# Designed miniproteins, single chains, continued (5): the designs that were tried, part 28

Each design is a single chain, and the fold is of that chain. pLDDT is the mean over its residues in the fold that is shown.

## One batch from the design tools (miniprotein)

Design m16946
Fold by ESMFold2-Fast:
Structure m16946 (fold): chain A 70 residues (1-70)
Amino acid sequence: MLKEARELAERLVEKLRERFGEAAAEQARERVTGLLERIEELSKDPETKAFAEEKAKELLKELKEAIKAL
């Protein structure tokens, strides 16, 4: 999940750079990186692992839809 989410995040950032320029791409990268780091941290704790997996699935879906919309 996290590896696929990171790959889709890079894909989204690249499409944003192509369409809207470097500033838009950098803002998106910062936001998505923060979310990925938070999910990864939550996945290390057995108490929050299931929640982290659900958030990773939601992010994966959102990234796919965002890429598709571009």
Scores: mean pLDDT 81

Design m16947
Fold by ESMFold2-Fast:
Structure m16947 (fold): chain A 66 residues (1-66)
Amino acid sequence: GAEAVLALLREQLKKEGIYTEVSPETEAKLRALLEENRAAVRAQALAAQADPAYAEWGAALLEALA
């Protein structure tokens, strides 16, 4: 779900050393947008999985969307 996608994004940002917290209101809006656009996000994740540079990210995102 959207919560798993947001958690995955936070972990990626932590790996890059650029993690910042967002307000609860902004997080709720991002969660709603992810749920509304789940099919489009899933299509992007599948495309990313086909690219060797992003395959690991794409696979993790697909798992988070399940």
Scores: mean pLDDT 70

Design m16948
Fold by ESMFold2-Fast:
Structure m16948 (fold): chain A 75 residues (1-75)
Amino acid sequence: MKPSIEEIKAFIEKLKARIAELDAQIAALQAQLAQETDPAKQAQIQLEIQILEGIKALLEAMISFLEKEIKKMES
């Protein structure tokens, strides 16, 4: 049984909430990076930012796919 349009919409909202959390984490890490003077810690923070940005991109791609599927189901 395929999930309902409402269930898919609820899942998209959960993904959007996770992206907002990732944006907040990235902003906090960027602020920390701006104040960090230790090159090793700067490199670690930058790597963490890149990982979170990568996860965000995957979640955005998933939302785009799900929104297209909803549009097809509503058509």
Scores: mean pLDDT 86

Design m16949
Fold by ESMFold2-Fast:
Structure m16949 (fold): chain A 88 residues (1-88)
Amino acid sequence: MMSLEELKEESERLVAEAIRYYHLGNFEKAEEHLKRVRELFEKAETEEQKKAILEAVERGIEMAEAHNVEKAKEALEKLLKELKEKLK
């Protein structure tokens, strides 16, 4: 069982690493890291944990936009929409 802080840190780490791989053109590794974010969301036991993961993805979109990593921004926006639908 991950603490809320550990879950947020791990989500932010995975998102940052995905952005890095998109920037390097390694889409396979980038997608692998986003898959791990989805897995963390599926394993999240509370709404607070799920919200922390969503926040990490939203911060990732801002980071990708600030660094002009268009592929990362598109992938993260798609992931955010997907995860928000799962909360309904």
Scores: mean pLDDT 85

Design m16950
Fold by ESMFold2-Fast:
Structure m16950 (fold): chain A 70 residues (1-70)
Amino acid sequence: AIKKRSNLSEEELKERALQLLQEQGSVSVSQLAAELGISEERAEEVLEQLEEEGKVIRVGEKKTAWRLVS
């Protein structure tokens, strides 16, 4: 079951994801999950929210990698 915490923790995860994408160019869901210490399901939710905000896009043949729109 997915449990919401504080808005701050969600925003912090989004900011850390953006930082990792900027540093590495692209990341997979599993790579992001490992780097942030969260589940792959939670990492996918973070990336999906960033995609909805227009900050990241899915890339690669399998669309399993993500990168910044900028």
Scores: mean pLDDT 73

Design m16951
Fold by ESMFold2-Fast:
Structure m16951 (fold): chain A 76 residues (1-76)
Amino acid sequence: AVEEAKELGEKGKGPKGAAEGGRLAAELAGADEVGRQLAEGVAATTAGMYLTSGASPEEAGRKGAEAGARTAEGLA
C-alpha cells in the first residue's frame, strides 16, 4: 500500500523510483489503466518538483511515490 510505495520510491530514487512506487500502489488498489497512469504521472511529477527544490533523490522518490499512492487511493 502507501508505505510499500514510499519505500520503493525511496530505494528507486527520483522520478523513476516514484513512478514505480505509484504504479505498485495503484495495482495493489485494483486501479484501472487510467488510474495506474495517473498515479505514475502524479508520482513522477511530484518527485521532479522535490528534486528541483533541492531534495535528495531518495526523498524525492519517497515523496513522489506517496503522492501517487494517495492519488490511487482516491480513485479506488
Scores: mean pLDDT 81

Design m16952
Fold by ESMFold2-Fast:
Structure m16952 (fold): chain A 70 residues (1-70)
Amino acid sequence: MEEEEKEKREKDREFAEQAKEQAIKLIKEKGEEAGKKLADEYAKLAQADREKEGAYNNAAAAIEGERLKY
């Protein structure tokens, strides 16, 4: 009965991890500003798409968390 919610949370988490890995690579190749732009893009997508709002917000937060390490 909570299976559907568990699957959604798992997918949202996987999406955030993928975005974090992408941000790490981008920051190493193009610098911190490129990571900031990526986080800003996901935040804008979250505001435009209610169905994917959670996934995009989680991605933006994960990218910002990695950016703060540099």
Scores: mean pLDDT 73

Design m16953
Fold by ESMFold2-Fast:
Order: sequence, then structure tokens, then C-alpha cells
Structure m16953 (fold): chain A 66 residues (1-66)
Amino acid sequence: MDKLDKKLEEILLTYPKEEAKKILDEQIARLEALKEKATDPSLKEKLSQLIARLKEIEKKVLEKQE
């Protein structure tokens, strides 16, 4: 998982800061919508973990571009 997160971070760093943020914000919003509709606690937990990871990647990408 860390390897995929690193690769995604590297790809996003090739984009302008605003574009990278928009891509991540859109993905996070979709996952949060799926989490709200999910009735399975296990699925909610997995979605929460994925959302947290994307937010961490966003912070790292934005910090490296500043």
C-alpha cells in the first residue's frame, strides 16, 4: 500500500498544485459519499482508511510544492 501511495504522490507532483488538489478532492468526495451509503461496518472502515490515506497524500503533495 505504501508503494502505491508513493507512486501516486510522485505522479501528482508532476501536475500543477491546483490540479493535483482537485483530483484528490474529487476522489475523497466520492469515497466519502460511498461511506455514507455503506451499511456494512467493515466497508465503512476500509473506506475511512482509504480516505485518510488520500488526505495524507494530498498534504504531502501540497507541502512539497510549497
Scores: mean pLDDT 76

Design m16954
Fold by ESMFold2-Fast:
Structure m16954 (fold): chain A 84 residues (1-84)
Amino acid sequence: GSVVLPPLTEEERKIIEKIKNILKKYGLSDGMIQAIVDEVRLALREGLSTEEIIEMIKALLERYGVSQETIDKIIEEVKKILEE
């Protein structure tokens, strides 16, 4: 169906898939991964900045009890994807 916000571009879809693969690599559950990628999809559609998306992902990982070492590694990889 039609969305009120602009649809995701092909590039934005690739970003989501790369983020999903990073989260899987670090052992997050399917439920955690789905929640995080759904929030990233909304953030990309709304045109949130890289910094805002990073802070959102960090907050979700902290709420899920992911270790700080693992969060730092995930954020480093996600930042590289969002920066190119």
Scores: mean pLDDT 79

Design m16955
Fold by ESMFold2-Fast:
Structure m16955 (fold): chain A 74 residues (1-74)
Amino acid sequence: LVEEVRRLAESLSLEQLQEVLSEITNAPLETIRALLPTKEQAIRELVEIAEYLLETKGEEAVRKLLEILKRKRE
């Protein structure tokens, strides 16, 4: 599951990753862009969020994150 999040994140653009991070964290997009200005930083943050979700809320929360990432790819 977490490896699938990484794989999907790697397939997205930096802008798409920043938009997903803004959506899931409820932080303004401009704040996300300032804090995570590179694709490597955005991917790392998404993977850390996925690991945190798996530990605290289980597989279903990670599957919902995967759905958001798949939707953004389109």
Scores: mean pLDDT 83

Design m16956
Fold by ESMFold2-Fast:
Structure m16956 (fold): chain A 91 residues (1-91)
Amino acid sequence: EAEELREKGLEALRAGKYEEAARYYEEAIRAATDPVEKAEYLIGLGLVYLRMGKVEEARRAFEEAARLYGTVSPEVAEAVREQAEKWVAAA
């Protein structure tokens, strides 16, 4: 169910329906029980926020994703933070 919601969010994002995409990702985050899965959906939400021009909301979503990855792998958390800075700089 969480993955199905994430797929709908990604489809909405590709279609330029940013508000709809954000809602699907928020629902996917709420449905996710695994921290890594939740972190992946938070990255998706952050990317949606960047498309909407909501840079600070995007940064917060990426930081929360990195924090959740950090509960499993500090190295993955660092990679997520580095990639997030690149996405924000390109937005």
Scores: mean pLDDT 84

Design m16957
Fold by ESMFold2-Fast:
Structure m16957 (fold): chain A 58 residues (1-58)
Amino acid sequence: EEAAYEATAKNSGIPVEKVKAGMDAARAAGQQHTPTDEASAGALGEAVMKAFYDAVKA
């Protein structure tokens, strides 16, 4: 959890605070969807990835 945020920050060069925000946004996006097929799973993956990048760019 905390260690995962620090490891991600170290590997990506993103500040820990931005990594935490990005991971929280990605987790929230993931929790809003339950994929039932491969198309839904792909859409969920795109939404989670977008939420993460949008949060770290802010």
Scores: mean pLDDT 68

Design m16958
Fold by ESMFold2-Fast:
Structure m16958 (fold): chain A 68 residues (1-68)
Amino acid sequence: DPLLEEIRRLLRREGVSDDVIDMILSLAKSPDPTSLDSIRDLLRREGVSEEVIERILELARKVQLLTR
């Protein structure tokens, strides 16, 4: 999935660990709308910038839309 690969690439550039990236990707694949809030909270704890967090959330919303 090119959207999931873009999320992985962006998070690796931010220095996020592979374990956390895999958790974010699992949340992005979830159809649950609360998963987006979980992604935001987790990335803020990892010290990711708000600009990158909003980009990740945009990509995650697109993943959720395409799984319909």
Scores: mean pLDDT 82

Design m16959
Fold by ESMFold2-Fast:
Structure m16959 (fold): chain A 67 residues (1-67)
Amino acid sequence: RVEETERAVSKVEDRLMAALSAAQAANPGDKQALLDAGTDAVRQALRDGVLSEEEARLVIEALRAQL
């Protein structure tokens, strides 16, 4: 499932980087704020049709593992 996660992350990489950078600037060192911002970006991509529900789940799991 690593290749599936990598493909899903690739689809939202720019949005995730923007969301995480903004959250880090606003709340430095707050891992929960980073997770919340990343999750919101993934949910927006799901609403925009960029990700499937399964892909959104894989990206959120990857965010939790990294934080």
Scores: mean pLDDT 79

Design m16960
Fold by ESMFold2-Fast:
Structure m16960 (fold): chain A 58 residues (1-58)
Amino acid sequence: AIVTYRYRVVDANGQVLDSGELTGTPDALKAEAEKIAKKYSPEATVFFGETEIEIRVP
């Protein structure tokens, strides 16, 4: 199935660095979110909620 999730990238201080929407299959969204996370830091973590994705940068 194709789904749309909102995403946001936040730093260790809670500042929003980036935000947007991702549309695709769940596997494609996971891959794209990980790609975005690694662009900021190899230590960035991805959290999947019910309707949103949060990427945390240390």
Scores: mean pLDDT 82

Design m16961
Fold by ESMFold2-Fast:
Structure m16961 (fold): chain A 99 residues (1-99)
Amino acid sequence: SKAYQELIKEIEEGIEEAEKKLEEIKAGKVKVSEAEKIQLEAGLEGLKAMLEAMKVDKLPPEEAYKIGEKVALEKQIETAEGGLKEIAEKQLEKLKEEE
């Protein structure tokens, strides 16, 4: 239970750091590739989904992580083009086959 609460805190801190980095990118303070920006936005949505699964649905970390991974991949598929989209589509297909 203490380890569970500590993991929630680490995820919350990771979300805050990712949001700050996205604000710096949007403000032009940090230059990143479009692919890096897409991956950061997708990862942030995945972390938020994992956090909700843990805090609201009280799911084990392993199940919450899979939900977060799926959400991140779905977001990347929506926003990415070319090879980055194809990689995300293949990873999502493998994840669904393991369910």
Scores: mean pLDDT 84

Design m16962
Fold by ESMFold2-Fast:
Structure m16962 (fold): chain A 79 residues (1-79)
Amino acid sequence: DKKAQEAVRKATQAVVDAGGDEEKALKLATEALKKSGVPEKVAEEAAKLLVQSDKAGAAGDVDRAKELSQKAFDLVKKA
């Protein structure tokens, strides 16, 4: 799913660009997903998963980070 891949990529970049500010990351990722056509409730849930994925990755839990990122992608793909 090309649109879901692009939406999640942009949201993931927004989380990284927030530089560890969880509240800012959540807001920017949600906005990126909404701009990509994802419904607001799905965008909020996927953004939360992407923020948690970034935190897990920063903590060294690469497997958990991948699991959370995949869940976010699956939500966006289903929307």
Scores: mean pLDDT 84

Design m16963
Fold by ESMFold2-Fast:
Structure m16963 (fold): chain A 67 residues (1-67)
Amino acid sequence: MSEEKEKENLIKKAEEYYQRAIDAARAGNVDEAIQNALKAVSYYLKAGDEEKALEMARRVADEIARA
């Protein structure tokens, strides 16, 4: 596996967890939203994308606050 391929896999996992976090937040499941958001942030950070990690964390927090 190349370094580029590993980064793609990490981003894909981050996106999957981010979507789960948003869905959970909209459903009012705060615990599930937080857990999935933390996993998404972790995968973005492993991929080297701190900006995206912060952006996604803020979006999930906003959804939780409005749920």
Scores: mean pLDDT 82

Design m16964
Fold by ESMFold2-Fast:
Structure m16964 (fold): chain A 90 residues (1-90)
Amino acid sequence: SIEEVGKNVLKLMEEEIEKMKSLSQEETINIAKRILIALKKLAELSGNEELKKLTKEFEEKFNELVKNNASKEEIIKLVEEAVEKAKEVL
């Protein structure tokens, strides 16, 4: 099912996030951006309105963090929270 596929994708995202802790600021931003894009696509494919709202909220927050030169730790925390909340609504 799309829900099971989504949960497996979220697990892979959690593994990618753990790797970000050892990467540069720029690499961390690029991976975080890719995770958020993937979450947005998952929301569109699933038709889950709660997940769509969640992904929009985290995309806006991510853009604000990048604009304000937020720390690598803040960016990692944001995508960790996004993935955890996505798991709850799938």
Scores: mean pLDDT 86

Design m16965
Fold by ESMFold2-Fast:
Structure m16965 (fold): chain A 80 residues (1-80)
Amino acid sequence: SEEDEKSVESALKEILKELEKMKKLSPEEQKKVIERIRLSLEKLKEENPELAAKLKEKLLAELKEKGLEDSELAKVIEEV
């Protein structure tokens, strides 16, 4: 649906903004950001599993394009 597409695009943009900032953060701060993203994805999966799956797919594709497929964030997203 249009609402689902807009929700995925909005969530993707927010997570990608956090990714751009993450390289400038300390390892401790990066772990906090990753945990926040994990919790948000788990909540979305409980509320709308199909939307969560689509967001997860797009996030992993973006991480691969950025050369971050082996990152801690990518591993956490795959585990959700």
Scores: mean pLDDT 81

Design m16966
Fold by ESMFold2-Fast:
Structure m16966 (fold): chain A 80 residues (1-80)
Amino acid sequence: SLDEELDRLIDEVVQAAKKSREETRRKVGELARFLKEHGLTRQQVLDVAVRLAKALMDAGFSHEEVGLVLREFADELARL
């Protein structure tokens, strides 16, 4: 259940990254809030970041593009 929700949220970030930086930031914010709302540990949050990076790479994003999305994810986590 939780893992299925995470897969869906990660896919939403990947789809948003294909559209615009604004949509990417919005969906990354939704993912970050979900992690905080469900009280995921620091290790689980890092595991989600790795899963997000892999999903973006599998979708054809460059290492630089993946890095930008991960930075936005880290920034959104820091704001919560």
Scores: mean pLDDT 87

Design m16967
Fold by ESMFold2-Fast:
Structure m16967 (fold): chain A 68 residues (1-68)
Amino acid sequence: ASVSEQLAELEQKLDAAKTPEEVISVDTDLGVLELKIIVLEIELSQEESEQLQDLRQRVKQKKQELGL
């Protein structure tokens, strides 16, 4: 699976997340993807980089909404 596909899957999971556990699960999976990008030196497209940053901000916002 491409980085774009993995980011799209995580975005769908975040949109469906209603509980703290679900949001923490997405946060964890996103952290693993971010680590993989660094360790494997994966070059992101501009679109992938923007999608990653947007998703990180959305996770932060969702955590705040749930009191995390």
Scores: mean pLDDT 84

Design m16968
Fold by ESMFold2-Fast:
Structure m16968 (fold): chain A 102 residues (1-102)
Amino acid sequence: DHVERLVEAIRAGDEAGALRHTGKALAEAAKEISKVGTPEGVLKLAGVLRGLGDKAREAGLPELSEFLNETADKVEEAAKKGDVQGAAQALADAAKRLEAAA
């Protein structure tokens, strides 16, 4: 469960752990959404990403907070257009960007 590990890493102020678990959580979400996702489910995921961004900012990880909010914006925009595959691609691209940064 990469989301649970991400929340733990954010609370601990573990930037490297938070980046690693965020990347894995986004990659897993992209894979699942590409197979069985719905626009409503994708929109709910954008809300989760914004909430994680708030937690990251409070934990002193402002760059991760900004990244999560930017990813949420892209995912939400795709969901509004009914573009589930576009949302999955945005999550996959975000995961790759974090892999390069970690």
Scores: mean pLDDT 79

Design m16969
Fold by ESMFold2-Fast:
Structure m16969 (fold): chain A 103 residues (1-103)
Amino acid sequence: AARDRAADFVEQLARWAESEGHTEVAKLLREAATAIRNGDLERALQYAEKLLDMNHLDAAAGVIAALRYALEPRPVAVGDNLTPEEMKERLRQRLAELRERLA
């Protein structure tokens, strides 16, 4: 299922984060993956917001991409050649859109 694939992607991202020494990021990503797998997309969105507030842009982008895929299973681009500040603003906008979609 699309939701299971989205959760699997976030779990893979968590394993990568752990291998890079980002233990707290990996923990939040595993919690987000569990929330996605259980269909608690609002809770997964909260983990993405927390990652963004902690300035972990790649991890936040990954959760946002997974949530978008779970809602509409199609290839989605996450990030591009933006500055970190521009990327953070784009991710905040995408989080707001997802919050509205899940409300």
Scores: mean pLDDT 78

Design m16970
Fold by ESMFold2-Fast:
Structure m16970 (fold): chain A 94 residues (1-94)
Amino acid sequence: AKEQLLQQIEQRIQQAQQESQRLIYQGTSGSSLSGEQRAELLYQAYSLPAKVYFEAAKELREAGFPEELVQKLEELGEQYEKLGEEVKYLAYEA
């Protein structure tokens, strides 16, 4: 049912957000990591949720969910994508 798909998507989003927080912590708290290793961890922290949100939006649209819900997930994906790009840019400038 549509409710089961929503629950699965919500769980995947929650897991991606938890992984994002772990990657941010790992990338910012490690003194032994190289700048390249930190940049990769921080980039992944933002790009991972972005991909999950975009994939979730596509699945919900294909399943016939309200476009308003789909658009909200796409907006969140775009926000995380922009953060990932900013982190990547800052990593190259550092």
Scores: mean pLDDT 82

Design m16971
Fold by ESMFold2-Fast:
Structure m16971 (fold): chain A 83 residues (1-83)
Amino acid sequence: DDVRAEAERLEAEALRVLAELRELMEKMSPEERARALERLREAFEAARRVYEEALAAGASEAEAELAALRVLLERLRALLAEL
């Protein structure tokens, strides 16, 4: 249950960072927004790969989700810091 609770906490944090990114992206040019969207896509793809790798290594779905959310949040925070 601790793993699930931590995953839910990180998901809430990721949603908050995504809301901040959305606010910043509304002020961007179309070209800047397109680049930010591509980086968001790359962040989600990186998280998906971590999720798949964790499951392949025998992790539970909750453990795999937690690992993926850690990577996603790290990537989202990095993008936010560069904007």
Scores: mean pLDDT 88

Design m16972
Fold by ESMFold2-Fast:
Structure m16972 (fold): chain A 94 residues (1-94)
Amino acid sequence: ADEIEKEAEEAIKNKDLEKAKKAAIKAVEYAGVEMSEEEKKLLEAAKSPEEILMIAQGVIAGADPKKVVELYKEIKENPEDTEGLREKLEELKK
């Protein structure tokens, strides 16, 4: 496992949003992908480790920025829909 991935996982376990955001940005940079300004704003606005991970994974997977924005909006509107979040994360991998 990469050192950055380890740092991200620990931040999520400890629910440390600042560390999770920093680790997510480093992971995206390490993957050789550049975040759009909209994706950066979404990451900064994220208030849970799950949101941060979803945004970072979407960017790393090369998902359309519009899909990342839509997914973020849906999680913000339905934060209790944990099953829906997992299904959408799987879709981003395809």
Scores: mean pLDDT 64

Design m16973
Fold by ESMFold2-Fast:
Structure m16973 (fold): chain A 88 residues (1-88)
Amino acid sequence: MEEEMRALLEEYERTGSEEALVRAAALAGERDARKAVEEGRGEEFLARVEAGRETLIESLAAEVGREAAERAVAAYVAAARRTIEELR
C-alpha cells in the first residue's frame, strides 16, 4: 500500500499525471479508513474528513493546483467512505 502510493506520487512528480495523484489519494483514503475502523473510530473519521473537505482541498491546492486538489480529495473521501461501508 504505502510503497504503491509512493510510486504513484513519484510518477506524478515525474510526469504531472493527475491520474497518478488521484490513484495515490484513493489508496491513502482506503488506508486511513481501514486504520480508523480498526481503532473503532471509522464514522468519526469519515465525519471529520467530510467536514474538513474544503480545508483539505485548500491545503493540497497550494502544492498541486485547485483542480487537481479537488479531484484528489474527492477520490480520497470516496475511497474512505467505501472502505468504511465495506468494513461495517
Scores: mean pLDDT 81

Design m16974
Fold by ESMFold2-Fast:
Structure m16974 (fold): chain A 113 residues (1-113)
Amino acid sequence: MTVAAMGGRANERPTEHPVPPGESGFFEYDQEESVDISDVRTEDGKLVFNVTASKEGTVTVSLYDENGNLVASLSFNAKANETREVSFPAEPGTYTIEVKLGDVTTRKEVEVK
């Protein structure tokens, strides 16, 4: 609810050194690290979707099959609020898309037809 209630024990003093991270926490930055998966669709044996990064950083996209095996992966550098189209070759079946941006991980289960 409030930073004082969540981390009010003056956790790490060294964390205040950089301006955005740790000094005032999320109140000054107001942009939490997040990543979104949208516009998921299947096109001629490919799984295509958009990845939107809320802040700049290295995004890693991984595609897992229904047994949890890594099928495909790629990484790119995103800018804040950048949307990138990602496509992977995929046979019909159930897959999990995993997108990582820093410490944030978003997963989405999708069906390829």
Scores: mean pLDDT 69

Design m16975
Fold by ESMFold2-Fast:
Structure m16975 (fold): chain A 97 residues (1-97)
Amino acid sequence: DPELEERLRLIEKEAERNNLSPREIELMRKLLSLDPNSEEAFRLAGELSLILYEEKLNESEKDLELRRKLREVNEKYGPEDKEKRIKLGKEIVEELK
């Protein structure tokens, strides 16, 4: 897929410019190659979000807790449980306001 190859090339250039970790690049590559509706894609998206947050240490403890709880929901419920995941995600956001 030439569009995917171009996106991966842009990620590498952004990593060089912004000092992205090899782990972030690896997760981004995997996520782009996966079916976006797969359980693995949901888990990797959560992991990437947590890593990106941890690099922005000026964000609040509530934001870290939110990202971790949303990741746990994504790990517990697959794409087939989309309604449950959406409901739980909204409850987590409301609790951490």
Scores: mean pLDDT 64

Design m16976
Fold by ESMFold2-Fast:
Structure m16976 (fold): chain A 120 residues (1-120)
Amino acid sequence: DYAERLLRLSTAEDPEVREEAVKELVELTADKDPEVRKIAAKGLTAVAMDPTASLEARLAAVQALAELLADKDPEVRELAIEALKLLAAVDPYPEVREAAFQALKESKEPAAREAALEVE
């Protein structure tokens, strides 16, 4: 699976390979197949939690997950809510925690706003 391959490349030793894999994971959030978008959400969550990832890559992952809060597939939305809730609660970078919290709080989805209340 191409998306699963990108997950492995997002933790590669070469920073250029990691950055390209993150960019491709972001593009997969717009894929027509909801199963591909779910794998993209899992990969972006891994990037946001990776201690070797740049702050820019982590924030890009949070932004892409925030877009999935409005996804047409309820399982994709649920994965995005759980991912952002986790990041808001435990990410080591305060900028990532704040971005994830704001994404949940500002979402049009009631379940996402409820998740924001559960974090803080």
Scores: mean pLDDT 79

Design m16977
Fold by ESMFold2-Fast:
Structure m16977 (fold): chain A 74 residues (1-74)
Amino acid sequence: SAEEEARDRRAIATAEELIERLRADPQDETALSQARSALHELEYIAKNSKDPEIRERAREVAERLRALLEEAAA
C-alpha cells in the first residue's frame, strides 16, 4: 500500500541520517542504539516489501549500517 511504502521510505531515510551521524561521531551512543533498531527494521523491509526498489535500497542501507556497527564494536 502507499502508506506502507511511505513508512518504508521514511525508515530508509532515518537509517541514512544515522549513517551520516555515525560517520561524523562513531562514539554517539544514542545513534548506535538507534542504528541497531533501524538495522532490524531495514532487514524486515528488505525481506517483506512488495516494491523491489524499496527492498534493494533497504538491503544496501542495511549493509552500510551493519559495517559501521561492526567497526564500532571493534
Scores: mean pLDDT 87

Design m16978
Fold by ESMFold2-Fast:
Structure m16978 (fold): chain A 84 residues (1-84)
Amino acid sequence: SAAKKKFEEELKKAEEAFKKAVEAKAAGNYEEAAAYLEEAARHAKKALDYAVKAGLLSEKEAEELKAALEKQVAAQVAALKAKA
């Protein structure tokens, strides 16, 4: 389905942004790492929306996963910014 294709595209973008976050953190660029981690989270949340449209997840499951993701990303971003 078109929704499944969009899910795969957004998931790939999330993975690419996450790799950039890991690279920036390794280089000591903590502000840049935080920004890429936030970008990865945005794409991951879009992927969850398309997963619902594709019938892979319920709306409730996607909301719970988004809430968990936002909590974890906020904590990691705060830790990265504290090192900058």
Scores: mean pLDDT 89

Design m16979
Fold by ESMFold2-Fast:
Structure m16979 (fold): chain A 73 residues (1-73)
Amino acid sequence: MLSEEEVLALFEQMLASSVDEAVALMEQYAKRLVAEFVAAQKLSDEQKAALEEAMAKTLEEEKALLKALLAAR
């Protein structure tokens, strides 16, 4: 699980970055988590594809929220 310190550091980095940089960091981080989870759980290719699809949908919603939040500032 993520430590509170890691979450806070990522949040501060996103706040300091442009929208484009913040989105890129979120995507890189999400891909790393999926890769680590796949390796730890020894998931099949089918299960990996399902996780990537779910992650892509979640990231799309998070991007919209992040852009709206940053545009309001």
Scores: mean pLDDT 70

Design m16980
Fold by ESMFold2-Fast:
Structure m16980 (fold): chain A 84 residues (1-84)
Amino acid sequence: SMMEELEREALRVHGEVLALIKEVYELVKGDPAAEAKLNAILTKYDAKLTKYGEAKDFAGAIEVLKELKRELKAFKAEVEAAKA
């Protein structure tokens, strides 16, 4: 079904986001200011993702996960540039 396909895609994108969170965390660990910025990003998206998951609005969840992924990639690039 279309809902099963969207749920599978949401899980796939969620897996990519979790992997990226781990990568960013390894770059920022031991830097309290950078860790706080990562935590603020994660907190910002957590409530919205929980709401979409509970509503089974997987299309909305996918778009929010893509936004989170973009924000995490941008933050990762900033952290890497600051360490260069």
Scores: mean pLDDT 84

